# Designs tried in a protein design run: designed miniproteins, single chains, continued (5). Part 93

Each design is a single chain, and the fold is of that chain. pLDDT is the mean over its residues in the fold that is shown.

## One batch from the design tools (miniprotein)

Design m19217
Fold by ESMFold2-Fast:
Parts: C-alpha cells; sequence; structure tokens
Structure m19217 (fold): chain A 85 residues (1-85)
C-alpha cells in the first residue's frame, strides 16, 4: 500500500540520519583527540570543515537515491492500480 511505502521511506530516511549523526560524533571525538595531542585549533577546524563538507555531499547523494527509489515504487503502485481499474 501507499501508506506502507511511505512508512518504509521514512524508516530508511531515519536510519540514514542516524548514520550521519554517528559520523558527526566520530568527527567530534577525532577533533577532541587532536586537541589533546596539542594540534593547532586552526588545522583541526580546516580538517573538520573538509570532512563535514564530504559528509554533507554523501548525505545529499543518499537522500537523492532514497527519493528516486521511493518515486519508482510509487510509479509501480500507480501503474498496478490503473491496470486494476
Amino acid sequence: SEEELEKEYKERLRELVEKMNEKVQALFEEAQRKLKEGRDIEEIREEMYLFAKQLASEMKQRIAELDEEYKKKLEELEKRLKELG
């Protein structure tokens, strides 16, 4: 059903957000480790920025992939409903 398909999409989106949050947490832990090692704050900030930019790009791509999958499943449901009517 359309409701089940929407529920599946929302669940996958939630899992994606959770994975992104795990990666963000790992970046903060890495930054804290480097600070304790006496690394320059400016260097850490620049490295964090590059990693954050990469994560944002990855997240955008993953969301686009989920959106495309959801769209295809909706089109298949609409086609089946049209064939039954």
Scores: mean pLDDT 82

Design m19218
Fold by ESMFold2-Fast:
Structure m19218 (fold): chain A 100 residues (1-100)
Amino acid sequence: MERLSEEELEEKIEEIIKELKENAKPEDIEILKKIAEILGKEIKDEKDMLELVRKILLGLLKALEDEERRAELSARLRQAMENEDYETVLELLAELAKIG
């Protein structure tokens, strides 16, 4: 019922980024590079990669506040995962980055 403050939202994003920095596998980095390619962006350094992750997470949190967007996103992700359509999953993550 209480809306997360912008400060609390940024804190959660930073916690997730910290976890990714400490536990990131080469496979995770490859996924982020593919998302950047879909967006027509170049990842030049770690800072660009983390900026992309921040935008994806911010977009996801914004989508989760909207009941209709949450339901649509969940349905699209479920269907893409069930069909092993990883290209569609990457496109959905790129759409979230545009919202963030």
Scores: mean pLDDT 72

Design m19219
Fold by ESMFold2-Fast:
Structure m19219 (fold): chain A 67 residues (1-67)
Amino acid sequence: SEIEEKIKELYAKLKHASSKVKLSPEALALVGQAVDAYKEKRYEEALELFEKAVEIVEKEHPEAVKP
């Protein structure tokens, strides 16, 4: 589904960023919550949480989230 594809894309960006920089506790907490929501099939909530995590990482480390 489109929402699952978007979630996978955001998760890949966050994994890539974590290989370059240390993610903040706030970003890590959002990723954990997003993964839990995804496992529970709460896809809309998971997407929102992953988007918030990416936004935080982009503000702190813009270069780390580039494709």
Scores: mean pLDDT 83

Design m19220
Fold by ESMFold2-Fast:
Structure m19220 (fold): chain A 72 residues (1-72)
Amino acid sequence: MDMEETKKELEEEIEKLEKKVQENPDDAVGWEQLGRLLDALGDLYLSMGDLETAAEYYKKSDEAYAKAKELK
């Protein structure tokens, strides 16, 4: 139950940040925040034994961090 609540909260925050960076694609802070939440969701899937989904979220996190670096 606690893991499902955490997963739902992370997914909701990620969706909000995705919308925010789509509206402001030059918001480096927004991209960094998105990267951190994607890493956290990846860690959650890893703890659940879903290695493939965890890897996908880690890749998305890396992409978000790369965007943040590009905007510096």
Scores: mean pLDDT 82

Design m19221
Fold by ESMFold2-Fast:
Formats: C-alpha cells, sequence, structure tokens
Structure m19221 (fold): chain A 88 residues (1-88)
C-alpha cells in the first residue's frame, strides 16, 4: 500500500541519517537502532503493520538511550522522520 511505502521510506531515511551522521564511537549502538528501523520497514512492506509499529516503538525507546553523538539538527530530523512514520 502507499501508506506502507511512505512508512518504510521514512524509516529508511532515518536509518541513513543515523549511519551517516553519528560518530564512529557510537556505531554499535546506532547499528542496533538501525536494525530495528530496517525490520520495521520490511514488516510494513509485507503488510504486517502490527509488527512494524511494535518495532518502531522499540526503536524509539533505543533512541532515548543512544543519541549517536550526532548534532542537535540531525537528531531533530531523525526524530521528525520517526514521528511522521508513527502518524501514518
Amino acid sequence: SMAAEKFAKLLEEAAKLLREKATPAAQRSVDAFVQHLERAAEAARAGDWATARRLLANAEKLAVNASGGMSEEDAKEVLELLRRAREL
């Protein structure tokens, strides 16, 4: 569906920013966060919205504990992408 594709694209954009903008020292924490986002995107594309939303919620909890050492502007952009996905 178009909603599933938008959801997946938003999470993929968030994952890309996390990988590109986080410090190398935070890479392990960022990799775990990114894996949850990528799995949520896959679940959405498969039509499993319940799993997609659960995985997004789990990723949001990880974000609270791991900033990734990125700038405030980049962190704000990641959070805005996650919020937009949650509102779908």
Scores: mean pLDDT 80

Design m19222
Fold by ESMFold2-Fast:
Structure m19222 (fold): chain A 100 residues (1-100)
Amino acid sequence: SELRERIEKAETVEELREILLELLRKYLATLSDEERRKLLRLLGMDEETIDRLIEEQDEEALELFLDRLVKRVQEYSLPELSEFEILRAISLGLIDSLSL
């Protein structure tokens, strides 16, 4: 997988954020509108930001989604891992979920 190789070769947080944003966009596209809204509400995003992300594919709203997801994973599952390690783990999990 080209995406898997990109993740394995990534050396910076910025490179992993770019890859993860692409993967999150692909993941959201597999969900219904209702499923997307429920997921984003679960992550504590406000309705205005959810509308911008779903209806307008707003890049700033997508970045906020990524930041909220990383924070939730860090707080609950992986508090001792660096941001780089968390981003890499989420990216690999999404590739497996998307069969990429």
Scores: mean pLDDT 81

Design m19223
Fold by ESMFold2-Fast:
Structure m19223 (fold): chain A 68 residues (1-68)
Amino acid sequence: MSELEQKVEHLRIVLDYEIQENRDLPLEERKAILEETARRVAELLDIPESELQKLLEEAFARMEEIAK
């Protein structure tokens, strides 16, 4: 696994945790909180914007599925 792949996987783990948090909040607000957290972690880990956008798209889709 490349260094970038390891950083991306770490962010995925953080996002998986965040998806389970604040489940009592409206979906739109939860997405905003998750995006802010994701951007902060990506900055700290030097994850490229293209990889961050891909992870956000995946996380939002997962949140929408869980919010049923």
Scores: mean pLDDT 79

Design m19224
Fold by ESMFold2-Fast:
Structure m19224 (fold): chain A 90 residues (1-90)
Amino acid sequence: EKKKIEEVAELLRRQMELAKNNESLSEEEQKEFEEIAEKNSEVIKEIDELVKKAAETGDWKKMIEELKKKGYKEVAEVLEEMYEERKKRA
């Protein structure tokens, strides 16, 4: 489980870095990301549900707290950074 959570966190961090630099993934990198997402589908689904709830309520801090409670600390850290970056651009 821990290794899978770290793998998902690394994937999200890579996407965040690309977004910051206005870069896009190559077709090969996109395929790699899809494979990682498929292998970690349960974790991804749980994260996706929490992200959708945060988008509906605007309560991103609550989402981050829930992720930390579930043991997804590395994912919570990446999503918190993404939220702060979007807030700075808004």
Scores: mean pLDDT 72

Design m19225
Fold by ESMFold2-Fast:
Structure m19225 (fold): chain A 62 residues (1-62)
Amino acid sequence: GKANEKLTKKAADALGSTAEEVEAALVDAVEAGVNLEQAAKSISEGTGLSEEEGRELVESAK
């Protein structure tokens, strides 16, 4: 699937990482069955994205 490119880049920039690394981590988390709400909250806290943007990122990685 195609992760939201704009949000992935924004998260990667905040983490000092690459968009590819962020996308790979999202795919791995989805495969592991992580809770969507918990993942969105963790992304928000780590990157400064909103919880809504975090949810969209995780959903787009499915």
Scores: mean pLDDT 76

Design m19226
Fold by ESMFold2-Fast:
Structure m19226 (fold): chain A 71 residues (1-71)
Amino acid sequence: HMSPEVEAWFKALDKDGSGKVTKEELEEFYKHSRTDKSLEEIIKEADKDGSGYITPEELEAFLEKWVEERR
């Protein structure tokens, strides 16, 4: 039940169709972002479980916080 925007975003990042986003896929997004946070800091904050992958649920929670900080 992800929002359609988050689902589309996740699908674009999940090029392997594994249902998880890798660090390399997230790096592609980071290159188009103008955040002052390092890629490692973003991954650490999004991947709270330390699994090395970002699940759709973790990504949605992270983006909700990110959007709120930019409002």
Scores: mean pLDDT 65

Design m19227
Fold by ESMFold2-Fast:
Structure m19227 (fold): chain A 87 residues (1-87)
Amino acid sequence: MLTVKYDEQTKKLYVYDEKGNLLGSAYISDPKGIGEVLTKIMQWGVKNDDMDNTLEVLRKMLEYLEKGGGDPRNIQTVRDVIQGLEA
């Protein structure tokens, strides 16, 4: 399954595919990096026909951004993506 991890020391997110390969990574302060990681998460969800797991990973990513003190714009971007998928 798709997974997300957060490193508090570096303030960096890591997203892994179902095989445990690194799909993408971004600093919580980096809007471009977060956008690239979001695109990869969405592409994985479409390719694997697993939008439930994609939503769980996006919600976990949002939790890490909020707890880690991520840029408010990055937090809003992830919220907007989640809302779009739930509509």
Scores: mean pLDDT 86

Design m19228
Fold by ESMFold2-Fast:
Structure m19228 (fold): chain A 72 residues (1-72)
Amino acid sequence: LQSKIQELQQQIKELQQQLDALEAEIAALAKGDPRDPAVQEREMELGVREVELAVELTVKKRELAKLQAQAA
């Protein structure tokens, strides 16, 4: 149980780092030409990736909460 909690904490940390990096890329892209089709396409791609990472992070946090409740 404790080892699974530690594993999930590490996975959550890694997912948060990936999400932070992706948000930095989105912020950098927002400084570009908003009428450029290539910029618009990349913004859409990054937006989809952000949602995917946010969902995975939420799932892992819920799993961690359940395991912590079992340990208490």
Scores: mean pLDDT 81

Design m19229
Fold by ESMFold2-Fast:
Structure m19229 (fold): chain A 74 residues (1-74)
Amino acid sequence: EVLYFRMDASGNLTEISEEEYKKTKLAASGTAHSKEIEEAIKKLTGKEVSELELGVARDEKTGEQLLLVKATVK
């Protein structure tokens, strides 16, 4: 199962749709390891993260950095 999230500048994770994830323009992306994000997803979903991909984008209205998360869970 694959889940998608965004993380705001305050570190809050929000689950998003695959469609919302795909329409967001990423400045960079790659496979990553983040215990903090993996634990946050486990707490939110009750599922273990097996693979994590992080993308970086900017909100064009606010100029704030957004972190997008693609997680494969079991």
Scores: mean pLDDT 73

Design m19230
Fold by ESMFold2-Fast:
Structure m19230 (fold): chain A 94 residues (1-94)
Amino acid sequence: GLHEEVDEILRNSSEIERQMEERLGKEELQKLKVEVFQKLKELGYDDFTARILVTVYLHWALEQGITTVEEALAALPEFLKSPLAAAAIEMYGS
């Protein structure tokens, strides 16, 4: 189920980051992680929930075939409306 998918994503966080680094490059991945984290904080998520959502978002972006930071930042609102984001927020959100 979606809860099992979220747990698997978090367990595989290093591999997800490696695949994103391969697509974007190290500097662009770090920019994306910072920008997504800040946007989530601005939306009212706490630090812990925002960190979880960054990792889940990187996995979702990989599955969508996103290859640029610009595409990834533009797709964040779509991710936040997804069942995957809802499951992560239900499990780890406060």
Scores: mean pLDDT 88

Design m19231
Fold by ESMFold2-Fast:
Structure m19231 (fold): chain A 100 residues (1-100)
Amino acid sequence: MLSNEELLEKIKEILEELKKKLSELLDDATFQKFNEVIEKGLKEIEEALKKNASKEELRKVVEKTVRDIDEFILENAPNNSKARGLVLEAAVRMMELIDE
């Protein structure tokens, strides 16, 4: 299994790639709100790591971040099938990292 630091780095990379792709698909106002959801999730993951959180605690924080992202897109861009697909892809990639 990945170390907590390696897991955080890979999650951050996935979320940064998602942000870049969605910046091209969402209007500026929706993207700004989406960026706030991502930044909140990353902060919670970073704070868990700073507290030497267990793998199980990190898993719960990542699962919460995935749920928050999915809920945001469903509420703010439900008809943007490409954006929804990108979020689902990122969520699958993050969950696979936890199960590794």
Scores: mean pLDDT 78

Design m19232
Fold by ESMFold2-Fast:
Structure m19232 (fold): chain A 83 residues (1-83)
Amino acid sequence: SEASELIKKAWDLIYNDPENEEKVREAADLLIEAGKLLAETHPVAARFLVAETRRIAEDLKKKGYPKQAEILEEAVRGIEAAL
């Protein structure tokens, strides 16, 4: 599905280079797009994406990437706004 492809690309951007704020911001934009698509068709899946994104944001913060975590928390708010 379109949402699954966006999510996969977003995770690849984060996991390949978490230090790169630009890549994390691109990932956040993809997650917001995927979350909006899921909110329309599968709101339960959109809520799971929110939970997963928050967990990854917390992990990044613990690893010393607080700015990247903040970017992902903003993505969570964008997805929740569509729910």
Scores: mean pLDDT 88

Design m19233
Fold by ESMFold2-Fast:
Structure m19233 (fold): chain A 104 residues (1-104)
Amino acid sequence: GEPAAPLPLVGELEPGTRVEIETEHVVYELVLWEENGHRSVAGAAVIKLKDGKYLFLRGVGATGDEEWLRRAEEEAERLEKKVREKAGVEADEVLEFREHEYTP
């Protein structure tokens, strides 16, 4: 099937990349914002996989220099804590995304 929560992966994947995740439960948070003309995104998700394992996803992206990317990383840490608390589970695997030239 299609990914249950594709939004956190859009800026990371090549156009046309198919990600198929069989999930029973998904908790995610995604924030897009603009500061001083720079666009930023931060996201976190916990996904329950078909085998009963939990995958943690964390992603950041920003236009501009690395200062804006670091600000996005701070927001991603906040979202990670919120998502982990909301899901109430320990993650078996972690995937992290970091984009300097964020593409929505």
Scores: mean pLDDT 62

Design m19234
Fold by ESMFold2-Fast:
Structure m19234 (fold): chain A 67 residues (1-67)
Amino acid sequence: SMPPAPPPGSKETEEVAREVGETLLLMGDSIDEGLRLARELVKQGVSREEALKIGLEKGQELFEERK
């Protein structure tokens, strides 16, 4: 049988679930932008290691600004 549904939680539980989902979507968008930057840097001849570091920093900045 399927596990029982969680008890009808407080509105807080549902709000937290929605916020987590929104945060994950925002995180995904930020990661995608960082990876896009890293790819462009590699095309310009930057080392893969440096490009990934810069891309990760950009993604983190975008996530922090938009949360």
Scores: mean pLDDT 70

Design m19235
Fold by ESMFold2-Fast:
Structure m19235 (fold): chain A 86 residues (1-86)
Amino acid sequence: EKLLREINEVAQEAYELAKKRGLKKVADYIVKLWIRAQIAVSLKDYETAEALLKALRGFLEWLKENPDASDEEAVKRLDELVEKYL
């Protein structure tokens, strides 16, 4: 379905970029949020799924704009976005 495809595309791109940069902690965090979003879609909890998509999308844009960000800075930023939308 459309929402699930968008979640998978955004989460995969964010995960691959974090992995290429050696950001291990945020890469693991992305996977955890990705699984949560997939579960939310399966339960028809579209509010949670859309909130997680917004957080992951905002994080991906931030990660692209901050090529020198540390793993700790990236984890903090993703956590802030999750708190903002959830």
Scores: mean pLDDT 90

Design m19236
Fold by ESMFold2-Fast:
Structure m19236 (fold): chain A 72 residues (1-72)
Amino acid sequence: MRRLLEVEADAALAVMQASLALKYDASIEELKKVLEYVREVARRAREAGDEASLRMAEEAAKDLEEEIKKKE
């Protein structure tokens, strides 16, 4: 339980950080930092077999990648 709980909590935080960064028009540098964190959470969710957390993290990563492309 502990490992899955930690991954789920990190996924929720990653999604929140991604949403806030997008909402407040964060710089490319800040978006890239959040994307690195989200990708690390996705990797840990995949290792833990937490499909729901993996899906949340992958969606957040996709939204961040799209915004970075628009700003470049």
Scores: mean pLDDT 81

Design m19237
Fold by ESMFold2-Fast:
Structure m19237 (fold): chain A 73 residues (1-73)
Amino acid sequence: SLLEEVKKLAEELGYKLVETETPANLQDYGILLKNAIENKEIYYNPENEEDVKFALSVLKQIKLAREDVAARR
């Protein structure tokens, strides 16, 4: 499932998943991005498919950025 993929990828990248009752579409995306970058925390509602997809997208972008940096060394 997407939720299982999000949990595995977060663990691999060292990011903490923080469950919230507020869906991503009702939460400030700037706050979500700031928390992911500054605190290595991703806020999401596991019962909301849009939140799960958003968390997965953010984690995949972080993974790609790390792979790009590694490829240059």
Scores: mean pLDDT 72

Design m19238
Fold by ESMFold2-Fast:
Structure m19238 (fold): chain A 99 residues (1-99)
Amino acid sequence: MARERLIEALRDQARLSRQLAAQSTNPRARQYYLQGSRYAELAVERIERGDDEGAIEYAGQAGYYIALGEVEEGRAEESVIERARERAEAETRKALEAA
């Protein structure tokens, strides 16, 4: 179901963000990826408690911090940071509405 797929996607995002942190040699990027991972896990907790708006907010923060890590490593342009938050919020909202 859409809600279960969203939870798995957020858990995968948290796992991949921790992997990016472990592989990064840039201390600032490592901290950003770890923050992104924590926010993705918090978004899952909010979904499990039925707090859809809290889930959207934390999913947005996860996307934002992961984008900050990518920009810090020179893997993305600064212009993607705001779009990453907006995209994560929109995708999370759509998935929750479909569930």
Scores: mean pLDDT 87

Design m19239
Fold by ESMFold2-Fast:
Structure m19239 (fold): chain A 75 residues (1-75)
Amino acid sequence: SIVETKTEDGEELKERGKKLIKGSTGVEYARVASEVAIALKEFMPKETIELYLASISASPDPESQKYAREALEKI
């Protein structure tokens, strides 16, 4: 999970991220998860975020791949 942080500030961002991801499925999940990963880049190691986005980019869905690739370019 990309939202596993150890700081109190990170816990608030983690809960917001979980809420956004929970309400999404399929392509919308990939879009929201990629946006959450970008938001978390200041609270998590870049390598952890890159690994998470790489897992989304492994999706067979081209739109999901696009969102993950665009997020990787922004971090």
Scores: mean pLDDT 68

Design m19240
Fold by ESMFold2-Fast:
Structure m19240 (fold): chain A 87 residues (1-87)
Amino acid sequence: SKEEIKKKIDELSENVRKALYEFLTHENPFANPSKIAKENGVSTEELINAIKKLELFEYLEDPFLMSLGVKDPKKVDIVIEYLKEIL
């Protein structure tokens, strides 16, 4: 739910929230998450853990296919809007 996503974001530090916002809104598809994390004073591990905690990548499984990680547009939009409000 939106409320659960907001609570998870509220548990993140200000610097992790800034790094996450920059990462999710970056226009360059070659944006390096390590560089974005460093520029915002957080570790790459902290940024990646925030992404995992918010479940921003939806894994689609078919009994006959391998799991595919895709960006969850609905969750990403909720996260971006909330971060934009509180940053």
Scores: mean pLDDT 69

Design m19241
Fold by ESMFold2-Fast:
Structure m19241 (fold): chain A 58 residues (1-58)
Amino acid sequence: SPVENEVKKYLKELKKTRNPYEKFVLARKITLAYAKAGLDVPKETEELIAKELKIKVD
């Protein structure tokens, strides 16, 4: 889907950057992409974001 392709691009950049601020910005872009599409963030994507930001997710 178009949303999954956009999110995949942001996830790649999220893993590549070492800047904590850029990681937060990319995480917000991923969340916003799903929200604009009227979709919930997949659990796998949520866990990946949490790992990169060093926070715990249920």
Scores: mean pLDDT 80

Design m19242
Fold by ESMFold2-Fast:
Structure m19242 (fold): chain A 82 residues (1-82)
Amino acid sequence: GKEEVVELVRELKKLLENGATGAEIQEVLNRIAKLLGEEPLPPIKDIDSLVKALERLLEAAKRAGLEEAAKILEEILEKLKG
């Protein structure tokens, strides 16, 4: 549900702040993509591929009207781009 997307995006933020493995980050990103009706994301290899994945999920969250999830994704993107 919509609540599950918000929970997964919060989990993603915590994983990124705590230095989680690329595999853990990839799993959460793929779960978010599936819930948003998006195609599977390419492998996350670096910050550039992570930013592209997050930008795609942000667009999908905005289109779905998931304002809280979109806000958290924007906060993650600002930290990665800054």
Scores: mean pLDDT 84

Design m19243
Fold by ESMFold2-Fast:
Structure m19243 (fold): chain A 62 residues (1-62)
Amino acid sequence: MSMEEASEELGKIIEKLAEEGKLDTDKANEISIKINNAFDENIDNGQLALEEGKKIIEEALK
């Protein structure tokens, strides 16, 4: 999986959660920023990026 593919998949997950009312707009933006920072700093593998992004989303939903 490429970094671009991981980013697109995570974006769709966030969008669906926001549409379902499980994430407000501010929280969705915070998650997106956190994921983008993780991608830029320490993640160069799409599969790892997807896994870390999902963890960030799960923690935000608690």
Scores: mean pLDDT 75

Design m19244
Fold by ESMFold2-Fast:
Structure m19244 (fold): chain A 60 residues (1-60)
Amino acid sequence: SMALNKDLVEATLSVLESQGAPQELIDKIREAATEAIENGKSVEEINKLIAKIQLEYQKK
């Protein structure tokens, strides 16, 4: 459900923040994940999106 997906995203972001992820990365993931949730993307698609954003951020 949309609410469960939102809770899972916020839990993931809290873990990343506790590990020292920069606020810019947190904000970017939150925006992209929120848009994906609103567009009916599955948890699997959202997780792949988060992983992709993290990987691209590490390369830059």
Scores: mean pLDDT 79

Design m19245
Fold by ESMFold2-Fast:
Structure m19245 (fold): chain A 75 residues (1-75)
Amino acid sequence: SMRDQLTTLMLLISAGANVLVAQRSSDPALKAQNIAAARRDLARVREMLPTLSPELQRKVEAQLAELEREIAAIQ
Protein backbone atom coordinates (compact mmCIF):
# COMPACT_ATOMS: atom_id res chain seq x y z
CA SER A 1 0.00 0.00 0.00
CA MET A 2 1.00 3.68 -0.28
CA ARG A 3 1.11 3.86 3.52
CA ASP A 4 3.58 0.94 3.68
CA GLN A 5 5.69 2.54 0.91
CA LEU A 6 5.76 5.87 2.80
CA THR A 7 6.62 4.18 6.13
CA THR A 8 9.44 2.22 4.45
CA LEU A 9 10.81 5.41 2.84
CA MET A 10 10.71 7.29 6.18
CA LEU A 11 12.55 4.43 7.93
CA LEU A 12 15.24 4.41 5.20
CA ILE A 13 15.65 8.20 5.51
CA SER A 14 15.94 7.83 9.32
CA ALA A 15 18.54 5.03 8.97
CA GLY A 16 20.54 7.08 6.43
CA ALA A 17 20.54 10.13 8.72
CA ASN A 18 21.75 8.02 11.67
CA VAL A 19 24.53 6.49 9.52
CA LEU A 20 25.59 10.00 8.39
CA VAL A 21 25.80 11.26 12.00
CA ALA A 22 27.81 8.16 13.02
CA GLN A 23 30.22 8.63 10.05
CA ARG A 24 30.80 12.33 10.85
CA SER A 25 31.05 12.10 14.64
CA SER A 26 34.36 11.74 16.52
CA ASP A 27 32.44 10.81 19.74
CA PRO A 28 32.46 7.00 20.26
CA ALA A 29 29.24 7.10 22.35
CA LEU A 30 27.37 9.13 19.71
CA LYS A 31 28.66 6.78 16.97
CA ALA A 32 27.39 3.71 18.90
CA GLN A 33 23.97 5.28 19.62
CA ASN A 34 23.43 6.27 15.98
CA ILE A 35 24.61 2.87 14.66
CA ALA A 36 22.12 1.17 17.04
CA ALA A 37 19.31 3.50 15.88
CA ALA A 38 20.14 2.83 12.20
CA ARG A 39 20.12 -0.95 12.80
CA ARG A 40 16.69 -0.75 14.49
CA ASP A 41 15.33 1.23 11.49
CA LEU A 42 16.81 -1.30 9.01
CA ALA A 43 15.28 -4.22 10.98
CA ARG A 44 11.85 -2.55 10.71
CA VAL A 45 12.35 -2.07 6.95
CA ARG A 46 13.10 -5.82 6.60
CA GLU A 47 9.83 -6.64 8.41
CA MET A 48 7.99 -4.46 5.85
CA LEU A 49 9.59 -6.01 2.72
CA PRO A 50 6.75 -8.58 2.16
CA THR A 51 4.19 -5.69 2.01
CA LEU A 52 5.94 -4.09 -1.00
CA SER A 53 5.71 -4.86 -4.74
CA PRO A 54 8.49 -7.11 -6.14
CA GLU A 55 10.04 -4.16 -8.03
CA LEU A 56 10.07 -1.89 -4.96
CA GLN A 57 11.28 -4.78 -2.75
CA ARG A 58 14.37 -5.22 -4.99
CA LYS A 59 15.17 -1.48 -4.79
CA VAL A 60 14.71 -1.42 -1.00
CA GLU A 61 16.86 -4.58 -0.57
CA ALA A 62 19.66 -2.85 -2.54
CA GLN A 63 19.39 0.23 -0.27
CA LEU A 64 19.43 -2.00 2.86
CA ALA A 65 22.61 -3.73 1.63
CA GLU A 66 24.28 -0.35 0.94
CA LEU A 67 23.41 1.05 4.40
CA GLU A 68 24.64 -2.16 6.09
CA ARG A 69 27.96 -1.88 4.17
CA GLU A 70 28.28 1.77 5.33
CA ILE A 71 27.60 0.76 8.96
CA ALA A 72 30.21 -2.05 8.75
CA ALA A 73 32.80 0.49 7.49
CA ILE A 74 32.40 2.80 10.55
CA GLN A 75 35.31 2.53 13.02
Scores: mean pLDDT 88

Design m19246
Fold by ESMFold2-Fast:
Structure m19246 (fold): chain A 61 residues (1-61)
Amino acid sequence: MPTAEEIRQEMLDYVRKHFPELEKMAEQIVEENKDASVEQLLKAKEMMLQLAEDHARLRAA
């Protein structure tokens, strides 16, 4: 099971690689959740992935 630190890093790496324009937003989400539990971070990651998918759909239009 990934640690909280690994989840935060994975979220940032994903956004930097696929959606660099959203990096600042991802950094803010990670900072707001720096004291969050693993469970809370997994929920934040899921929400971030949904936002990134919505962004990708807008770019495809």
Scores: mean pLDDT 76

Design m19247
Fold by ESMFold2-Fast:
Structure m19247 (fold): chain A 70 residues (1-70)
Amino acid sequence: SLKEEVKRKLEEAERLVEDPSASIEEIKEKLEEVGELINKAVEAGELSDEEQREFAKRAHEIILKLEEKE
């Protein structure tokens, strides 16, 4: 399902931002993939309002970690 794909990509992005060998460019590209999948899952009606807020919050936390990494 799209919801499971969002979870998988979000977990990948979370792991990538914590990896000291990962490039900023790789992390940004993964975050863009996450955003696209969230939009698709919302369009498919697979995400509740609470799940949308959770995924958005998790994505924001990755962005904050990315800024600290730079």
Scores: mean pLDDT 81

Design m19248
Fold by ESMFold2-Fast:
Structure m19248 (fold): chain A 83 residues (1-83)
Amino acid sequence: MSPEELAEILREGAERARGMAEQAEAAGRPEIARLLREAAREAERAAEAAERGDLEAMEEELEEVRELEERAAEAAAEANAAA
């Protein structure tokens, strides 16, 4: 996979995360929407790092994306457990 191909995939991921954030917002779950928007921003930064060939910076941003996605999943699980 080339750095440019990787950046393209990461930007597509950011767009999907933004779409999911809009759905969460509409569902009355602003905390999940916030985490997903944050994940989208970090994915965009990872894409920029990939385009530069800065794989270390890309990996750091992707680790932040993973942490934000885990926090969003935990928030969703807590909301489901409260039902």
Scores: mean pLDDT 81

Design m19249
Fold by ESMFold2-Fast:
Structure m19249 (fold): chain A 71 residues (1-71)
Amino acid sequence: SVKFTEIEGVGPELAKKLLEAGITTVKDLRSLPVEKAKELGISDEQRAKIYLSILKLIKEGKVTDDTPIVL
């Protein structure tokens, strides 16, 4: 598993909101629709930062799309 806060652009408060919104895997977070991100208060720049952070973790072999995300 990976902690939400290990992903750049995700702080503790946003981590709780994402979990409450049903984001439980790396794929869920990577595939987050623009409109849902906006509802959660995530800016386009923050969403891009989160996406790039996930891609870096996948490239480094630390996570896959199926990796559970925890608080």
Scores: mean pLDDT 82

Design m19250
Fold by ESMFold2-Fast:
Structure m19250 (fold): chain A 77 residues (1-77)
Amino acid sequence: SESLEKGKKLAELAIELAKTYAKLKGEELKTSKEVKGDEYIYSAETSSIKVEAIVTPEKVEIKIELDGKKTEIVLEF
């Protein structure tokens, strides 16, 4: 549960990054949160931004795309 809480906080931080960047670009951000079994899936999207974070008790995987440029962060607990 502690690892899951850390992963969720990191996912929420990635969504805040997307919100900040969307505001700077004057774009409307669409966000969603889904639960599939033990996976928590966070997403945020505009025409210029795509962020997806998948949280499990064992890891968080964050994919960030800004203006077509991609970065991925994977943290194992």
Scores: mean pLDDT 84

Design m19251
Fold by ESMFold2-Fast:
Structure m19251 (fold): chain A 93 residues (1-93)
Amino acid sequence: SWKDLLRKGAKELGLSEKAIENLIEIAEKYGIKDKKSAILFMGMIAQAIDFVGKKRVEEALESGDEERLGTLLGFAQGVASRKLAEELEKKIS
């Protein structure tokens, strides 16, 4: 299932069991219901961990702080989007 995929991916990232269970609940609440969406969501979580650190992401998940998690994910995506734009500009220049 998509939940098993999220649980496996989160365990590979070293997240606590509490963080993993809250991650799955948040994912379901926000409409992740298939494997493709789950893969994209895990990519966002992995990117946030790489950018802001595992501890910050794990603490947001363990506390169920959806606002903080959203902020961390948005910040990480903003950085990725800027880097992609810079690389595309180099290729078309």
Scores: mean pLDDT 78

Design m19252
Fold by ESMFold2-Fast:
Formats: structure tokens, C-alpha cells, sequence
Structure m19252 (fold): chain A 88 residues (1-88)
């Protein structure tokens, strides 16, 4: 199934805003600064949350949970947790 154009726009807008904030922090504090590391974490969490909401709305969340469980990465764990939170 194809993700709706509205869902794609929402993800792209969220990515743009999160990236702009991250770039501002990197410009001011440097890419290896503790501030930049925190902003990277926040950016990842925000994008994962929005992706989880989109996946649930589009009915794709079950397929992604199965793939994420197999990968056992930090990103995968964040995605599973975000999807579970949306489903509550």
C-alpha cells in the first residue's frame, strides 16, 4: 500500500523543521558538541514519533514492527516504542 501524499508532506515538513533546528545548533556549538548530540537524539525521537503516527494511520505498523524487532537497533527500538504509544 502507498503512503498518502498528506502523510508524506507531514513527514517531510517534520524532517525540514527538525533538520533546521539541528543545523542551527551545529552552527552555534559545533557538530561534536554535547548540545549537538542532544539535538540529534531529539531529532531522531521526533521523526520516529511522526513516522509511527503515519504508519498507524496508514495501517502499516504491524509490518514495520516485525522488521524492527529483527534488526534490534536503537532506531528500531525507538520505532517499536513509538508505535506502541500511538496504539494506546
Amino acid sequence: PEISPEAVERLEEAERRARERYEEVVEKYGVDSPRAKEERRRLLEELVRILAEVLVEEGLHEEFIEMAKESNTELAKLLIKAIEEVLK
Scores: mean pLDDT 77

